# Ledger of designs, part 16: designed miniproteins, single chains, continued (5)

Each design is a single chain, and the fold is of that chain. pLDDT is the mean over its residues in the fold that is shown.

## One batch from the design tools (miniprotein)

Design m16526
Fold by ESMFold2-Fast:
Structure m16526 (fold): chain A 96 residues (1-96)
Amino acid sequence: MSEYRYRIRLEFEAETRQQAENLAQVIRLKGEILKKQTGIEVNVEAYEDGRVRVEVLSRSREDAEKAAQEIEELARLMGARVVRREVLPPLEDAAA
């Protein structure tokens, strides 16, 4: 019996670097709230070319999927294009 963190990677493309930085900041803020409420971990990186990469980690697959969906909706509302959603292999909790 191994405990795992479920991982979802999201990639977004904003029209400008400023929009990418704004999106990343809003997602980081949402991630802080999610961590305090549900223990979900959200990692966000913005790139100079307007791409934003997000990784969602949760012990609950349902929580990870819901958080990913909410982040995708937020990105769309901010005018970003959803480039990719990928369910990654789970990480063992002891390795995190």
Scores: mean pLDDT 79

Design m16527
Fold by ESMFold2-Fast:
Structure m16527 (fold): chain A 106 residues (1-106)
Amino acid sequence: SVEEAVAFFEKEFDRMYEELKALYDQHPDDDDALEAHRNRLIAEVEAEARKRFTPEQARILVAKLGALMDQLYIAYRTKSDEEVDEFYKKLREQAIADLRRELERL
């Protein structure tokens, strides 16, 4: 359902944010480690989404999470921790609203 897909997205987005934040705090200049982590998280999310949702819903979820992960990665490299937290909150609200609209049009 749309509600289950949105709940999955919120949970995975929050998990990805916390894991990226922890990794960046430990290794802020390690681009290879950050990219490897991002790619691993996206692969895990894709595998789980494909088991639980329709192929089209899974595609939308993975694409949206990947794009947001890229935006957060850039934010961590260019912003202070406080600015990243505010950016994350705004991204989360917008992403959930946009995702809901996209899923409801399927």
Scores: mean pLDDT 81

Design m16528
Fold by ESMFold2-Fast:
Structure m16528 (fold): chain A 73 residues (1-73)
Amino acid sequence: SVAEARALLAVLEDESASDEEKLAAYRRLQELIAGETDPAARAAIRELLERVVRESRNAFARVAAQDLLGRLE
């Protein structure tokens, strides 16, 4: 779901989250994107990922979001 994707992206941007938590969130985002067949949900997730790439100051979050954008195309 879009709400789940937003929550997982928040973990990637959380400076207090452990590397293990961030990797788990990244893997869950990969699975969520691979399983999403609704074009509207895919478009909403793309918009969330594009915002992270543009606005996040967290290098891991930006790299992860950029990779996930490639998987949506």
Scores: mean pLDDT 84

Design m16529
Fold by ESMFold2-Fast:
Structure m16529 (fold): chain A 85 residues (1-85)
Amino acid sequence: MSREVIEEEAELALLAMELSVAELAAKNAIKKGDKEAVEEEIKRLREIARRLEELAERAKDPAIRREAEELLERAKKLIEELEKA
């Protein structure tokens, strides 16, 4: 395993964790009626989506690329749901 693959795996794991944290934070903000907190989490999710898209495009390992694409679609769906709320 090359250093590049290890770095991509670490980045993917961190992005997956950040996405899960942002999803929980956004849902809590909606439950509390905190519109400013919802907007901050939408902004965070858009940044996570951008980073996932970049990783999916540059990753040479098909497994990393596939998982980054799946997380990207999850992030996009969550952003759409939050914008409608």
Scores: mean pLDDT 84

Design m16530
Fold by ESMFold2-Fast:
Structure m16530 (fold): chain A 92 residues (1-92)
Amino acid sequence: SEAKKLREQGERLIAIGEYLRKMRENSPLPLPADPEFAAEVLAEANKILRELQAHKDQPESVLLQLLDELLAKPIKEGKALIEEAKKLEEEA
């Protein structure tokens, strides 16, 4: 069902965001043992690095704020997908 897909996508995005936060706080942290999950974490990390590189001329304080926002983004998007899935499950 569409609701199941949205919930699974949302849970996965939250897991990616939480793992990236752990890597930031507990460096060096190894990549996840699951190669598929490790690939998704690396893809999101590279996306964040590209955004930071695009703003490399900004002050450090602005870059740190941007990093916090970019790390929060997959978690926020994941939570939104879970809420959408809940609405679809309640309407069924």
Scores: mean pLDDT 82

Design m16531
Fold by ESMFold2-Fast:
Structure m16531 (fold): chain A 103 residues (1-103)
Amino acid sequence: RPLPETEAGKRLLKALHEAGRAFADGDYEKAVEILQKAAEELRDVDPVLAARAYMALGNILYEAGDFDKAKEYFEKAREIARSAGTPEGRRLADYAEAQLKAL
């Protein structure tokens, strides 16, 4: 799904690109750190984008085999996306719920 061309959207896009490179290199710890920082920075600016960063965190941890932490970040993504009170937030919360049920 394309990111908005806002300052917040550009910040998340950069973090996703950098975390993706770290993940491809097998550096899961670095990928997690990059996305945690992006999510924390975005929480008060754009909670839907923060939730998208937490979804990416959950996906990386799932692929790394850390299912307990993956679940934690999908739950956090669902909560933050739901709290945004927007249609996009509701759709993202439903997607996070689907990931939790598939875990």
Scores: mean pLDDT 86

Design m16532
Fold by ESMFold2-Fast:
Structure m16532 (fold): chain A 92 residues (1-92)
Amino acid sequence: SRIEKLVEQILVSRETARELALIGAELQAELDVKNGKVSQAEADKRLAAERKRIDTPDIDRLVDIAKKLYNLSDEEVEEIKKLLEEEEKKRK
């Protein structure tokens, strides 16, 4: 089903998405320092905050975007959230 495929995509892509987001954040921090936009100390602080944000992914925001793209019902959104929660429990 579309829901099952979406859940699989979220779970399978989670690690890759996290790694890509971290690389992007690190490159942006270096670029901002190189262009004189921020000091190295400020860039380091912002990067630390961004790493924390990336390590705690906003699943609700991702599901909201998917709802708008695929015209999911409220019931389908709740099903996705339950499936994600059960998979999280399985990994622990």
Scores: mean pLDDT 71

Design m16533
Fold by ESMFold2-Fast:
Structure m16533 (fold): chain A 98 residues (1-98)
Amino acid sequence: MVFQAKPLSEEEIDRLLEELERAARRLEEEGVEDPFTLAMLYLMRYERAKREGDKEAQEEALRKLRELLPKVEELAKKYNSPVIKNVIREIKRALEEE
């Protein structure tokens, strides 16, 4: 989700990202493959790293987004969801910016 509240501190952003990572991993551990949630998480991490000028974190996030892209595209074909299609668009934009 996009945070529209007051600007978050770096520490607050890190804690929120960690919570999202825990949620995504728990879904996978329950036998639910959720590349969509992981893609959203890595998009947020990429945007965060871009704001901070952290090139290594940007490259890491882009690498994982490249791995997730085909899985998210398969979900879009199966579910025909505009939300999933929007995530695919954001992934492709991030990959093309770098």
Scores: mean pLDDT 73

Design m16534
Fold by ESMFold2-Fast:
Structure m16534 (fold): chain A 68 residues (1-68)
Amino acid sequence: SKEDMEELGKIAEDVMLENGVEKELAEYLAEAVKKAKTQEQLDLLGEGGTLIGQGKVEEGLKLLEEAV
């Protein structure tokens, strides 16, 4: 849902900032999460967010960048 996408974007931004990602990049990628239009984008964003949450920041960011 739209509310779920907004929540995912907020979580992604917070996790990225906590792991040292620059604020402007974190905000840009969080907006991309909120604007995801395809199932493939949603799957990549979900996997990327999970990896960042596990401390695999570089791997997670790569998946987020592929989704945008």
Scores: mean pLDDT 76

Design m16535
Fold by ESMFold2-Fast:
Structure m16535 (fold): chain A 90 residues (1-90)
Amino acid sequence: SDLEKAVLAGDKNAQVKLYFRLYMEVAAKDETLAGKLPLRFTYLQAIKDGEIPPSEVAQKKKDLTDFLNQLEPIAPKSTEVLKKLLDKVS
């Protein structure tokens, strides 16, 4: 989709729209699980912006990937795009 392409191209407005889409998809199925998303979005953005110490990046990426894997049955397309975005940060 155009949204998914824009997110992968680094469009910050598209990333916010994808975060909102994922939140709404998860909240419709599991409000408790959705409540864990805002903090994870903050960590993902901090990794992208280089605000996490290099020694912690690998573990934070793993923790986020594991969380996105839990959401995949609910939101497979949104979680795939976020995993690709996370993988681009090294």
Scores: mean pLDDT 81

Design m16536
Fold by ESMFold2-Fast:
Structure m16536 (fold): chain A 59 residues (1-59)
Amino acid sequence: MEEEQKKWDEIVKKASEAAKKALADFLRRNPERTPENLAQRDIEVAKAAYKAMKEAEKE
């Protein structure tokens, strides 16, 4: 096994968890299925995943 591989796996896991949490939170606050809401949902989920990856990366 490689330390880098294990670290990457953890980063991906953190990003996935953050994305799921952001998706659930967004849907709770924005139940309307408009094109604008769908686009905003995707942006917020992507931002949450990216932020989690950056935070996991810094340790």
Scores: mean pLDDT 76

Design m16537
Fold by ESMFold2-Fast:
Order: structure tokens, then sequence, then C-alpha cells
Structure m16537 (fold): chain A 94 residues (1-94)
């Protein structure tokens, strides 16, 4: 059902948000190599999820606004993770 799809999307978004907080915690603890590895893995996970959401949007036009909001959040997340990766790579060279 549409409601089940929304719940599954929301749960996956919550998982991604938890993983992003773990990356931040590792960074704050000075565990830069681990943070970098997790950040890169998380970007790949988000990119895969974005592709899945674009397919769902085409099949279920009634989810268009919901998926648009999720995709905007994921795009912001990728931008933040990319900036964090640059920071971590610079720290690892120090």
Amino acid sequence: SIEELKEEITKKLEEINREAEEVKRLKDEGRYEEALKKAKELIKKIEAFRKELEQIRKEYPELDEFIDNVLQGLDLGIQQLEKLIEYLEKKLKE
C-alpha cells in the first residue's frame, strides 16, 4: 500500500540519519579514517536510495510531493557528507 511505502521510506531515511550521526561522532572523537570510510559508504547508500525513490515516484505519482521532500533532504545530506570527506582527507594528511 501507499502507507506501507511511506513507512518503509521513512525507516530507511531514519537509518541513514543514524549512520550520518555515527560519522559525525567518529569525526568528533578524532577517528578520522573510520569516519571517512563510513562517510563514503553512506554516500553510496544514499545515491542508491535516490535511484529507488525516483523509480517509486514514476510508479506512484501520489507520492510525488513526499518523495520530493525526501530527495531534497538526501541531496543536502550528500553535500554535507562531501564537505566532511574533504575535511577528513585534509586531517589525515596532517
Scores: mean pLDDT 89

Design m16538
Fold by ESMFold2-Fast:
Structure m16538 (fold): chain A 61 residues (1-61)
Amino acid sequence: MEEEVRRLVQELLRRLEAGDATPFASAPDIREALQAMAEKHGIDPEEVLRELERLGAEGRL
């Protein structure tokens, strides 16, 4: 699970770096878009949020 969470977050960051914001195009909140994607992959959305908070605190977002 934790490894899957990191892979999902890493994929999203790679898309953003490439200028592809498609995953967020229809979402009112980036956080909600991430939760929806986590649920589609069978990942706990809270784990995705924790990983994002950690990366943000480290200045890696």
Scores: mean pLDDT 63

Design m16539
Fold by ESMFold2-Fast:
Structure m16539 (fold): chain A 59 residues (1-59)
Amino acid sequence: EERIRELERKADEYEAAYQAAGKAGVHTDETQELFKKWSTYRAEVDRLRAEEEARRAAA
């Protein structure tokens, strides 16, 4: 759904930023925060998708 799509977009944005920082050799608190946000958004997307699948299966 729209909410899952928005969180997925956010996860992709943070992943791209983290990868770019890594390629530039930047290893700061900001880089750690990018990884944390990416991981958090990705986990939330996975959880919501599992919930949506369960809802569809029940209907």
Scores: mean pLDDT 76

Design m16540
Fold by ESMFold2-Fast:
Structure m16540 (fold): chain A 64 residues (1-64)
Amino acid sequence: MTEEEKAVFEKAKPLIEKIFLENPDKYPTDKVAVDAAIEKAKEQGFSEEDIELLKRYAEKISET
């Protein structure tokens, strides 16, 4: 994973944490939480570049 992917993930971390707090049993893995956070980031007006980096990060999590 690149440093840029990790930086965008950290920017989305509050959204991920909110998703976990609202539905902890529904999002048992980081990938599921990141996928949900990507949708919330789109709603909050994150840039297409940031969304693409989050998608790449989610894909790398799914490979492990």
Scores: mean pLDDT 68

Design m16541
Fold by ESMFold2-Fast:
Structure m16541 (fold): chain A 73 residues (1-73)
Amino acid sequence: SSMDQQLRQAFDQALDQALRDGKITQSQRDDMRQLFDQYLAQGKSVADAIRQLIAEGKISDDISAYFYQLWQQ
């Protein structure tokens, strides 16, 4: 629960930072959030939902770098 909340916050912060830095558009951020929420609705954990987005190439290397900066486990 606490870990999932921290990972969710890290995910949201990474997307917001990528948007501020001009690495993604607002539409791309919203699409990634929507797909993430769809994975959670399918019963995936927050960590597994993020891994699935990376595995499907929905998160670029630039965006994944923000997760590595903010995501502590």
Scores: mean pLDDT 76

Design m16542
Fold by ESMFold2-Fast:
Structure m16542 (fold): chain A 73 residues (1-73)
Amino acid sequence: MVKEATVEAKPPFPYLVDLKEVLDLEDGKTYLITVRDENGRVVSQEVVDTSVAKSTLYPLFRAGRYTITAEEL
């Protein structure tokens, strides 16, 4: 199942996005997180394991609209 959220990053930077809250991630699962810019270009791709992650905060350093997706692994 794929989860998706759109965020508008604005100063001050870093703009911290709580991935667990914006994507409604479930505890004890592993997700492939893909961050895309306003043109749909992949700017970041990471694996997040919610069972071991101390924090689900993701920093954005530039203003703009981002689409973030989570696919369960």
Scores: mean pLDDT 78

Design m16543
Fold by ESMFold2-Fast:
Structure m16543 (fold): chain A 90 residues (1-90)
Amino acid sequence: MELSEEQKELKGYVLNAVSAALEATKKKGLKEGEKVLNEVMEELKKQYPQFKKELEEIKKTAIEMMKAGKSPNEVSEEVGKKVEEFLLKS
């Protein structure tokens, strides 16, 4: 099933949050990247309270992958896949 326009927008916001966190990690290290991701994901959880649990799980997954030294592409691909999976089940 194809994602709705609103679901595509949410997926874009999550991927942009991860991208910003990965850029912060590259420039100032992992601690700054985690801070950036936490701040953006907390705002998304306020805007999409129905997905609060799923967004928290995605945030945790992204942080764990970043800590494991996964590439930006690997983190973005896994996060994008998980976002699409929960949206298609909704």
Scores: mean pLDDT 82

Design m16544
Fold by ESMFold2-Fast:
Structure m16544 (fold): chain A 100 residues (1-100)
Amino acid sequence: SKKLLAEAKKYKDQGDYKLALQKATQAYKQAEAAGDLRTSISALTLIGDSALELGDEELARKALAQLRRVADQAAEAGDDITAALARMAVSVLERSLKKS
């Protein structure tokens, strides 16, 4: 799903948050099915950011909750780097939500 993730980033950079959300959601589903926590973090971050730009705070909060679960899953597996990346993504998205 790295291709879908790259497409999602490109649409976000263009201000097309609806297409960014669609591609990021597809990337997340594939990454979750594969157990790819690093791609899941990137996809969930794009989902959260795109949802906020569209005014969908509920979807952004759901992405935040999933990022917390990824952080916990990585920590339980002893993957401290992936856990730290997920916690960083949580912190950034939380700050964005407080500005809404």
Scores: mean pLDDT 89

Design m16545
Fold by ESMFold2-Fast:
Structure m16545 (fold): chain A 95 residues (1-95)
Amino acid sequence: MKVKVTVRVTRLPNGRHRVEITIEEEGKAPRTLTFGMDLPLSVEEALERAIEMAKKLLEDEGYEVDGPVKVTRHPPSGPAGEETLEAEMEAKKKE
């Protein structure tokens, strides 16, 4: 069973980060976890931590990351010029 996981980290104007972890399983509605990360990190460091959290969530559900993590930097958007990094990964159920 194949699962697509998207981790999105947005740096807010106050230096905090919004983290969104979206898990898409074939035949099911996507589920999204949204939380704040208040550590004084760069957006890159916040993404690395969010990826680690996503991997732990997958591991707890019996999945493992399959293949490379693809990272995309989006151009600044919104009224405050928010910086956004997105990581895409695929996971499969452990054999």
Scores: mean pLDDT 78

Design m16546
Fold by ESMFold2-Fast:
Structure m16546 (fold): chain A 86 residues (1-86)
Amino acid sequence: MKYKEKIKKGIEEMKQLAEELRKEYPNDPAAQALADEILRKAESFEKNIDKIPEENLKSYYKRVQAFLDEARRAYEGIKKLKEKEK
């Protein structure tokens, strides 16, 4: 159903965000740690999607979206710190 496609798209967006972090801040330990966490979480979500009952897919999608939103906020935090610090 539509939720599985949305979940898979969210997971792909997580992977893309991690790749962007690694490319923009290759020598920043915080950025690398965040990228590693995002990738590990994306792989976990992807591996478990087929184990989720159909009635729980909406809740699973919300978990993926919530994590993606948190990851995006953390990335923006890193960007803002890099803009302010020389």
Scores: mean pLDDT 81

Design m16547
Fold by ESMFold2-Fast:
Structure m16547 (fold): chain A 105 residues (1-105)
Amino acid sequence: SMDDIIKQGIEKVTERGKEITRRMQERVERRLRENPDLSVEEKRQVLREEMHKASQEMSKVLNEARRELSKILSNEQVEQAVREAQRKIYEIASSARKELLDRID
């Protein structure tokens, strides 16, 4: 059904968002381990840089999803589905950011 297509689209984008977030966390953790003498502000700068890269990757995923869904869904349905996926990804990314900030001394 159309609802199943929308749900699968949201789940696919959300899963890609989780993977991007996980890779971002791994890159931050690696950079902090390789540079243990960084100040708190320099460590936060590492987090900001890696989050910026993840945000760019996420934007590409969301734009790709818009293009794919627009072939079968109305513009309104596409935007609703993308917004739902974006909301779920934001919650995942916010949780990851909090965990990384809590580990910065």
Scores: mean pLDDT 87

Design m16548
Fold by ESMFold2-Fast:
Structure m16548 (fold): chain A 62 residues (1-62)
Amino acid sequence: KVELSEKLKEILKIEKKLIKERFSDEQQAKFLEYLENGKQVLSDEELSKLYDVVAEANSIYK
């Protein structure tokens, strides 16, 4: 995608898929609440894990 807004949306879709495939139901619920609704319910360790997913999603999108 050339449009940055579309690129960010596609990356977010990949992030959500990776979260659903790789984490427990409890962890998935927390990450999805953070990504979809901006609820800050994540610990520093959970944020680090989410950061890894974001980095991986960016690599996949390319």
Scores: mean pLDDT 73

Design m16549
Fold by ESMFold2-Fast:
Structure m16549 (fold): chain A 85 residues (1-85)
Amino acid sequence: SLEEIKKQIEENKKLAEDLKASLDRVYAFLKEKGIVTPETEKRFEELRKKIDELIKNNASREEIQRLAVEFIADVLLAIGDYLEK
């Protein structure tokens, strides 16, 4: 039904917006810790752009979750490298 389609779009949009907000908080934390390099900054800018594209294109929950997993993995690797110093 139209109502089910609208609900799915709204839920997916909220998921993508929640992801964007969470990533901005992670970026702020990494910047505070002095972990942010030019490469990290560029990666965050590219990721924000990808999230905006997912919202614009009414992307599936699976596509949004896949991007979230990829980003979390990249963040954990950056933190791991910092902690191994």
Scores: mean pLDDT 80

Design m16550
Fold by ESMFold2-Fast:
Structure m16550 (fold): chain A 79 residues (1-79)
Amino acid sequence: MKLSEEDFEAEVLLALGEMYLAIGDYYYSVKNDKEAAIEAYEKAIELFRKALEVSTNPQLREQAERDIKEAEEKLEKLK
């Protein structure tokens, strides 16, 4: 089974966004660096929003919306 180019791009963007969430969690919890954590979470949100824009797959779109909400909740906690 071969994914469409758009859905493959969306999966890559979701994976990159999840990586930036982990980077944000690392800065916040391990380094106690709120500014770096905020920057990483904002980057994750950008990537998840891009995934939502390019994906035509409803499951990937639902995943992106959930990931955006999680990243926004983490960002709000730091402000």
Scores: mean pLDDT 84

Design m16551
Fold by ESMFold2-Fast:
Structure m16551 (fold): chain A 59 residues (1-59)
Amino acid sequence: MEEQERLEKARKAARAAVEISTEDLGEVMKAIHDPEKADEVLEKWLKRYEELEAQRKAA
């Protein structure tokens, strides 16, 4: 339950973030192709999402 919600959030945040950065798009593409590697990439994006959320709070 919680894992699915967290994963969906990370995926949405990653997709939104890559629209402003092409190099980030490469990371997302790799995650889509490799399900095992996706977990590692998603963990990275989860951290980035939290940073973006903090930035939004400051605005």
Scores: mean pLDDT 62

Design m16552
Fold by ESMFold2-Fast:
Structure m16552 (fold): chain A 75 residues (1-75)
Amino acid sequence: PSEEQIEEDVLIALVEIYYAIGKLSIKRGDLEGAEDTLKKLEKLRQEAVSRGFTRAAEEAQKAIDELKKLIEEAK
């Protein structure tokens, strides 16, 4: 793969890691930690968009939408 393809795959992996951390925070009752993780996912989405990483941007948006739903349901 190209360096650019590897960079996008790394960004996708980071999205997956933060989404898992966010879900774990919710399961543990740490809504503040889940909100902080949501902010990190939003920054990753913005980076993906600015770099033209369409796959990473789509994965980040999906993670953001799902985590927002879980946070709202936990309130």
Scores: mean pLDDT 88

Design m16553
Fold by ESMFold2-Fast:
Structure m16553 (fold): chain A 83 residues (1-83)
Amino acid sequence: EEEEKRRELFNELVDLGVEALKRAVDITVKAIEAGLPPARSVEESREIREKVFTPEEQARIDAWDAELNAREKEIVKEMEKLR
């Protein structure tokens, strides 16, 4: 039942994308609440994160980003195997 596996992997990928989007929105909301302008570059984004979040919070966000990226890569790899 290849179609069932494809649907499951696609749903996991969609759920992962929604989770990533929700976390990005939460980070942006916290930056706005802190009175910081929206980031226009990767460098500005890093500076905003350093000002809004503690080192422990930044480490958690980095760990979340790494986990989400790893899960996305594995899901995409499995989907590619299903042809």
Scores: mean pLDDT 72

Design m16554
Fold by ESMFold2-Fast:
Structure m16554 (fold): chain A 55 residues (1-55)
Amino acid sequence: IPPLSADEAKARLRALLDEMRTDPGRLDAVTAELDALVAAMRANGLRVELEGPAP
């Protein structure tokens, strides 16, 4: 399990959001990266604050 800090997680998320806005053709790749990022965050005990509000 690779070490991941909260700052690194936020930086990666911002980069992924920028990629989605500038290159829609990368949506599948960005989705895979987001899934991997969320898994890494949970493995490192970080909060997944980007989950939407409960329905």
Scores: mean pLDDT 68

Design m16555
Fold by ESMFold2-Fast:
Structure m16555 (fold): chain A 68 residues (1-68)
Amino acid sequence: AERVVATVPAADAPAVGTKFCVSDDITNAGEGAAKMAAHELGKTAAEVVEVVPLPDGTARVVLEGVDC
């Protein structure tokens, strides 16, 4: 499956297993990154596969394109 990596503020990083549909409202940068990943991958949703906290207060979020 195709994946995208996004960097978001650690406070906005969604939990592993969270799925965001392109129809869902965006309330923070993590949700926005997931919606952008779904569009980039040509899918209707993105699921969080991995979250890696970084020492600068951000997190790397690995997003997989899935169907809503």
Scores: mean pLDDT 80

Design m16556
Fold by ESMFold2-Fast:
Structure m16556 (fold): chain A 88 residues (1-88)
Amino acid sequence: PEPSPEGLAAYRALVARASPEQIAAIIAELLPVGEAAEERIAAGGDARAAADEVIDALAAALAPLLSPEELAALTADLRAIADAELAA
């Protein structure tokens, strides 16, 4: 799936507003969440629930940098990607 026009606009806004230090901090914050999600899936857990937990953690980390509307557009695109991967 490709990003929506709204999701792409939100991504561009994020890149314009975020410093390299903010991006590094977000990556550091999300790394253990991503690792826990992968571990859960490897153990036979619910992959959709694991994906939702990662997306929710990302949304929380991005909330200071994006408006609620921009954040909703970006998370909708990420959920669409997760849904497509899980339907394969």
Scores: mean pLDDT 80

Design m16557
Fold by ESMFold2-Fast:
Structure m16557 (fold): chain A 81 residues (1-81)
Amino acid sequence: KLSLDEALEYLRRALDLYQMPEEDKELVLETLREMIEKRYSDEEVQQRLAELEAQLRARGVPQSVVDAVRTVLYLLYKEAK
């Protein structure tokens, strides 16, 4: 299992590859932190990921990047749970 710090480090490296602005990276990192620290249920995770998608799309992030981010977040959440 990944620790919270390990999961956040892996996510930050993935977001760097996606060339995301720092403000968008922080939004994504805080979402993962929240999901792990509060130990979200699968239903809570799906709701939070849908909210994050809406936020990223409103900030102009392309759908392909949003899909990649959601996939990475879910995988890291499962490994840290």
Scores: mean pLDDT 85

Design m16558
Fold by ESMFold2-Fast:
Structure m16558 (fold): chain A 63 residues (1-63)
Amino acid sequence: GPDGERAREAAERAAREGHGAAAASGTYQMKLSGDEEGAKAGAEATRRGGADPAAAQTAELSA
């Protein structure tokens, strides 16, 4: 729904702006809420954005 879409956009933005830990956390919350599309998008954005390797791996494992 709209809330899930906004959460996904926020996670992607955080990752692109270098907030890898926040992006990974957001990705995990999206997975827990059932937003699998948002979780995958957040993990991809965290990885491609060049976030800290540990945060990027956490996001990948969370999706």
Scores: mean pLDDT 65

Design m16559
Fold by ESMFold2-Fast:
Structure m16559 (fold): chain A 93 residues (1-93)
Amino acid sequence: SRKEMEEFMKKVADELLEGAKKGDIIASAKKAVDKLMDEINKQKSQSQKNEILNLFYDAFGRAVDETGKLSNAVRFEIILQVQDVYQKADAKE
């Protein structure tokens, strides 16, 4: 269900944020993208794949807002690392 996917994406986002706070931004982004790609690859349509990606970014935004203490520079670094790893994973044949 959508709620189960929202809860899963919240957990992935929370784990990414915790790893980033420990200084493991690249490793945490790679782990988050691996989990995200596993769920995306289970979907049959591009619309469903896009919905999962949107749920992840929504969950990440909420997790960052709830912590209230993450600098904008660290936030952008995490987003850029997730985007970079996602693009490289999506480009694999």
Scores: mean pLDDT 74

Design m16560
Fold by ESMFold2-Fast:
Parts: C-alpha cells; structure tokens; sequence
Structure m16560 (fold): chain A 86 residues (1-86)
C-alpha cells in the first residue's frame, strides 16, 4: 500500500469513528512518505517511537500528552526533511 493509500484508509477509519486505528495508519503513511523523501533510518526510528507514544497517550485519553508528542514529531520531521534537502 502506498503512503497515499494508507492516508486515505486512515481518513476512512476516522470517519467510521475508529480514531485510534486511523491515527495508527496515518502514522504509517507519514513514515512511509518520509522514507520515500530519503529521511535517515535513525530519524525514522525516532519518529516511529513518538508516533507509538502519541497513540498510547490517545488510547489513555491523555490529550495533553498526545498533543505534546505530536509537536515533537512535527519538529523532528521538519529537521529530518531539512537534512535531506540540504
């Protein structure tokens, strides 16, 4: 499944109220897209860990922790992409 196909499936799951499953597939789509951009394996591993922690926080109902982890993921992804584009 392509990154685009994974993202489309994530949206479909979210529309069905399956928010955690949708978030998990959205995370897979992001990692796959980042890998296609040439992001380093070490940065992909760190992003995967943040995605997993954010999903765990979401499942626990800790929206503040989930939001903080998502902000860390955005920053890490931005920095990783900058390394590829340099």
Amino acid sequence: MSAEELFAEAVRLAEEGRLVEGARLAGEALLKWMAEQGVAEEDLKKMRELIEKAIEALEAGDLEKAAALNEELIELGREALAKVQA
Scores: mean pLDDT 81

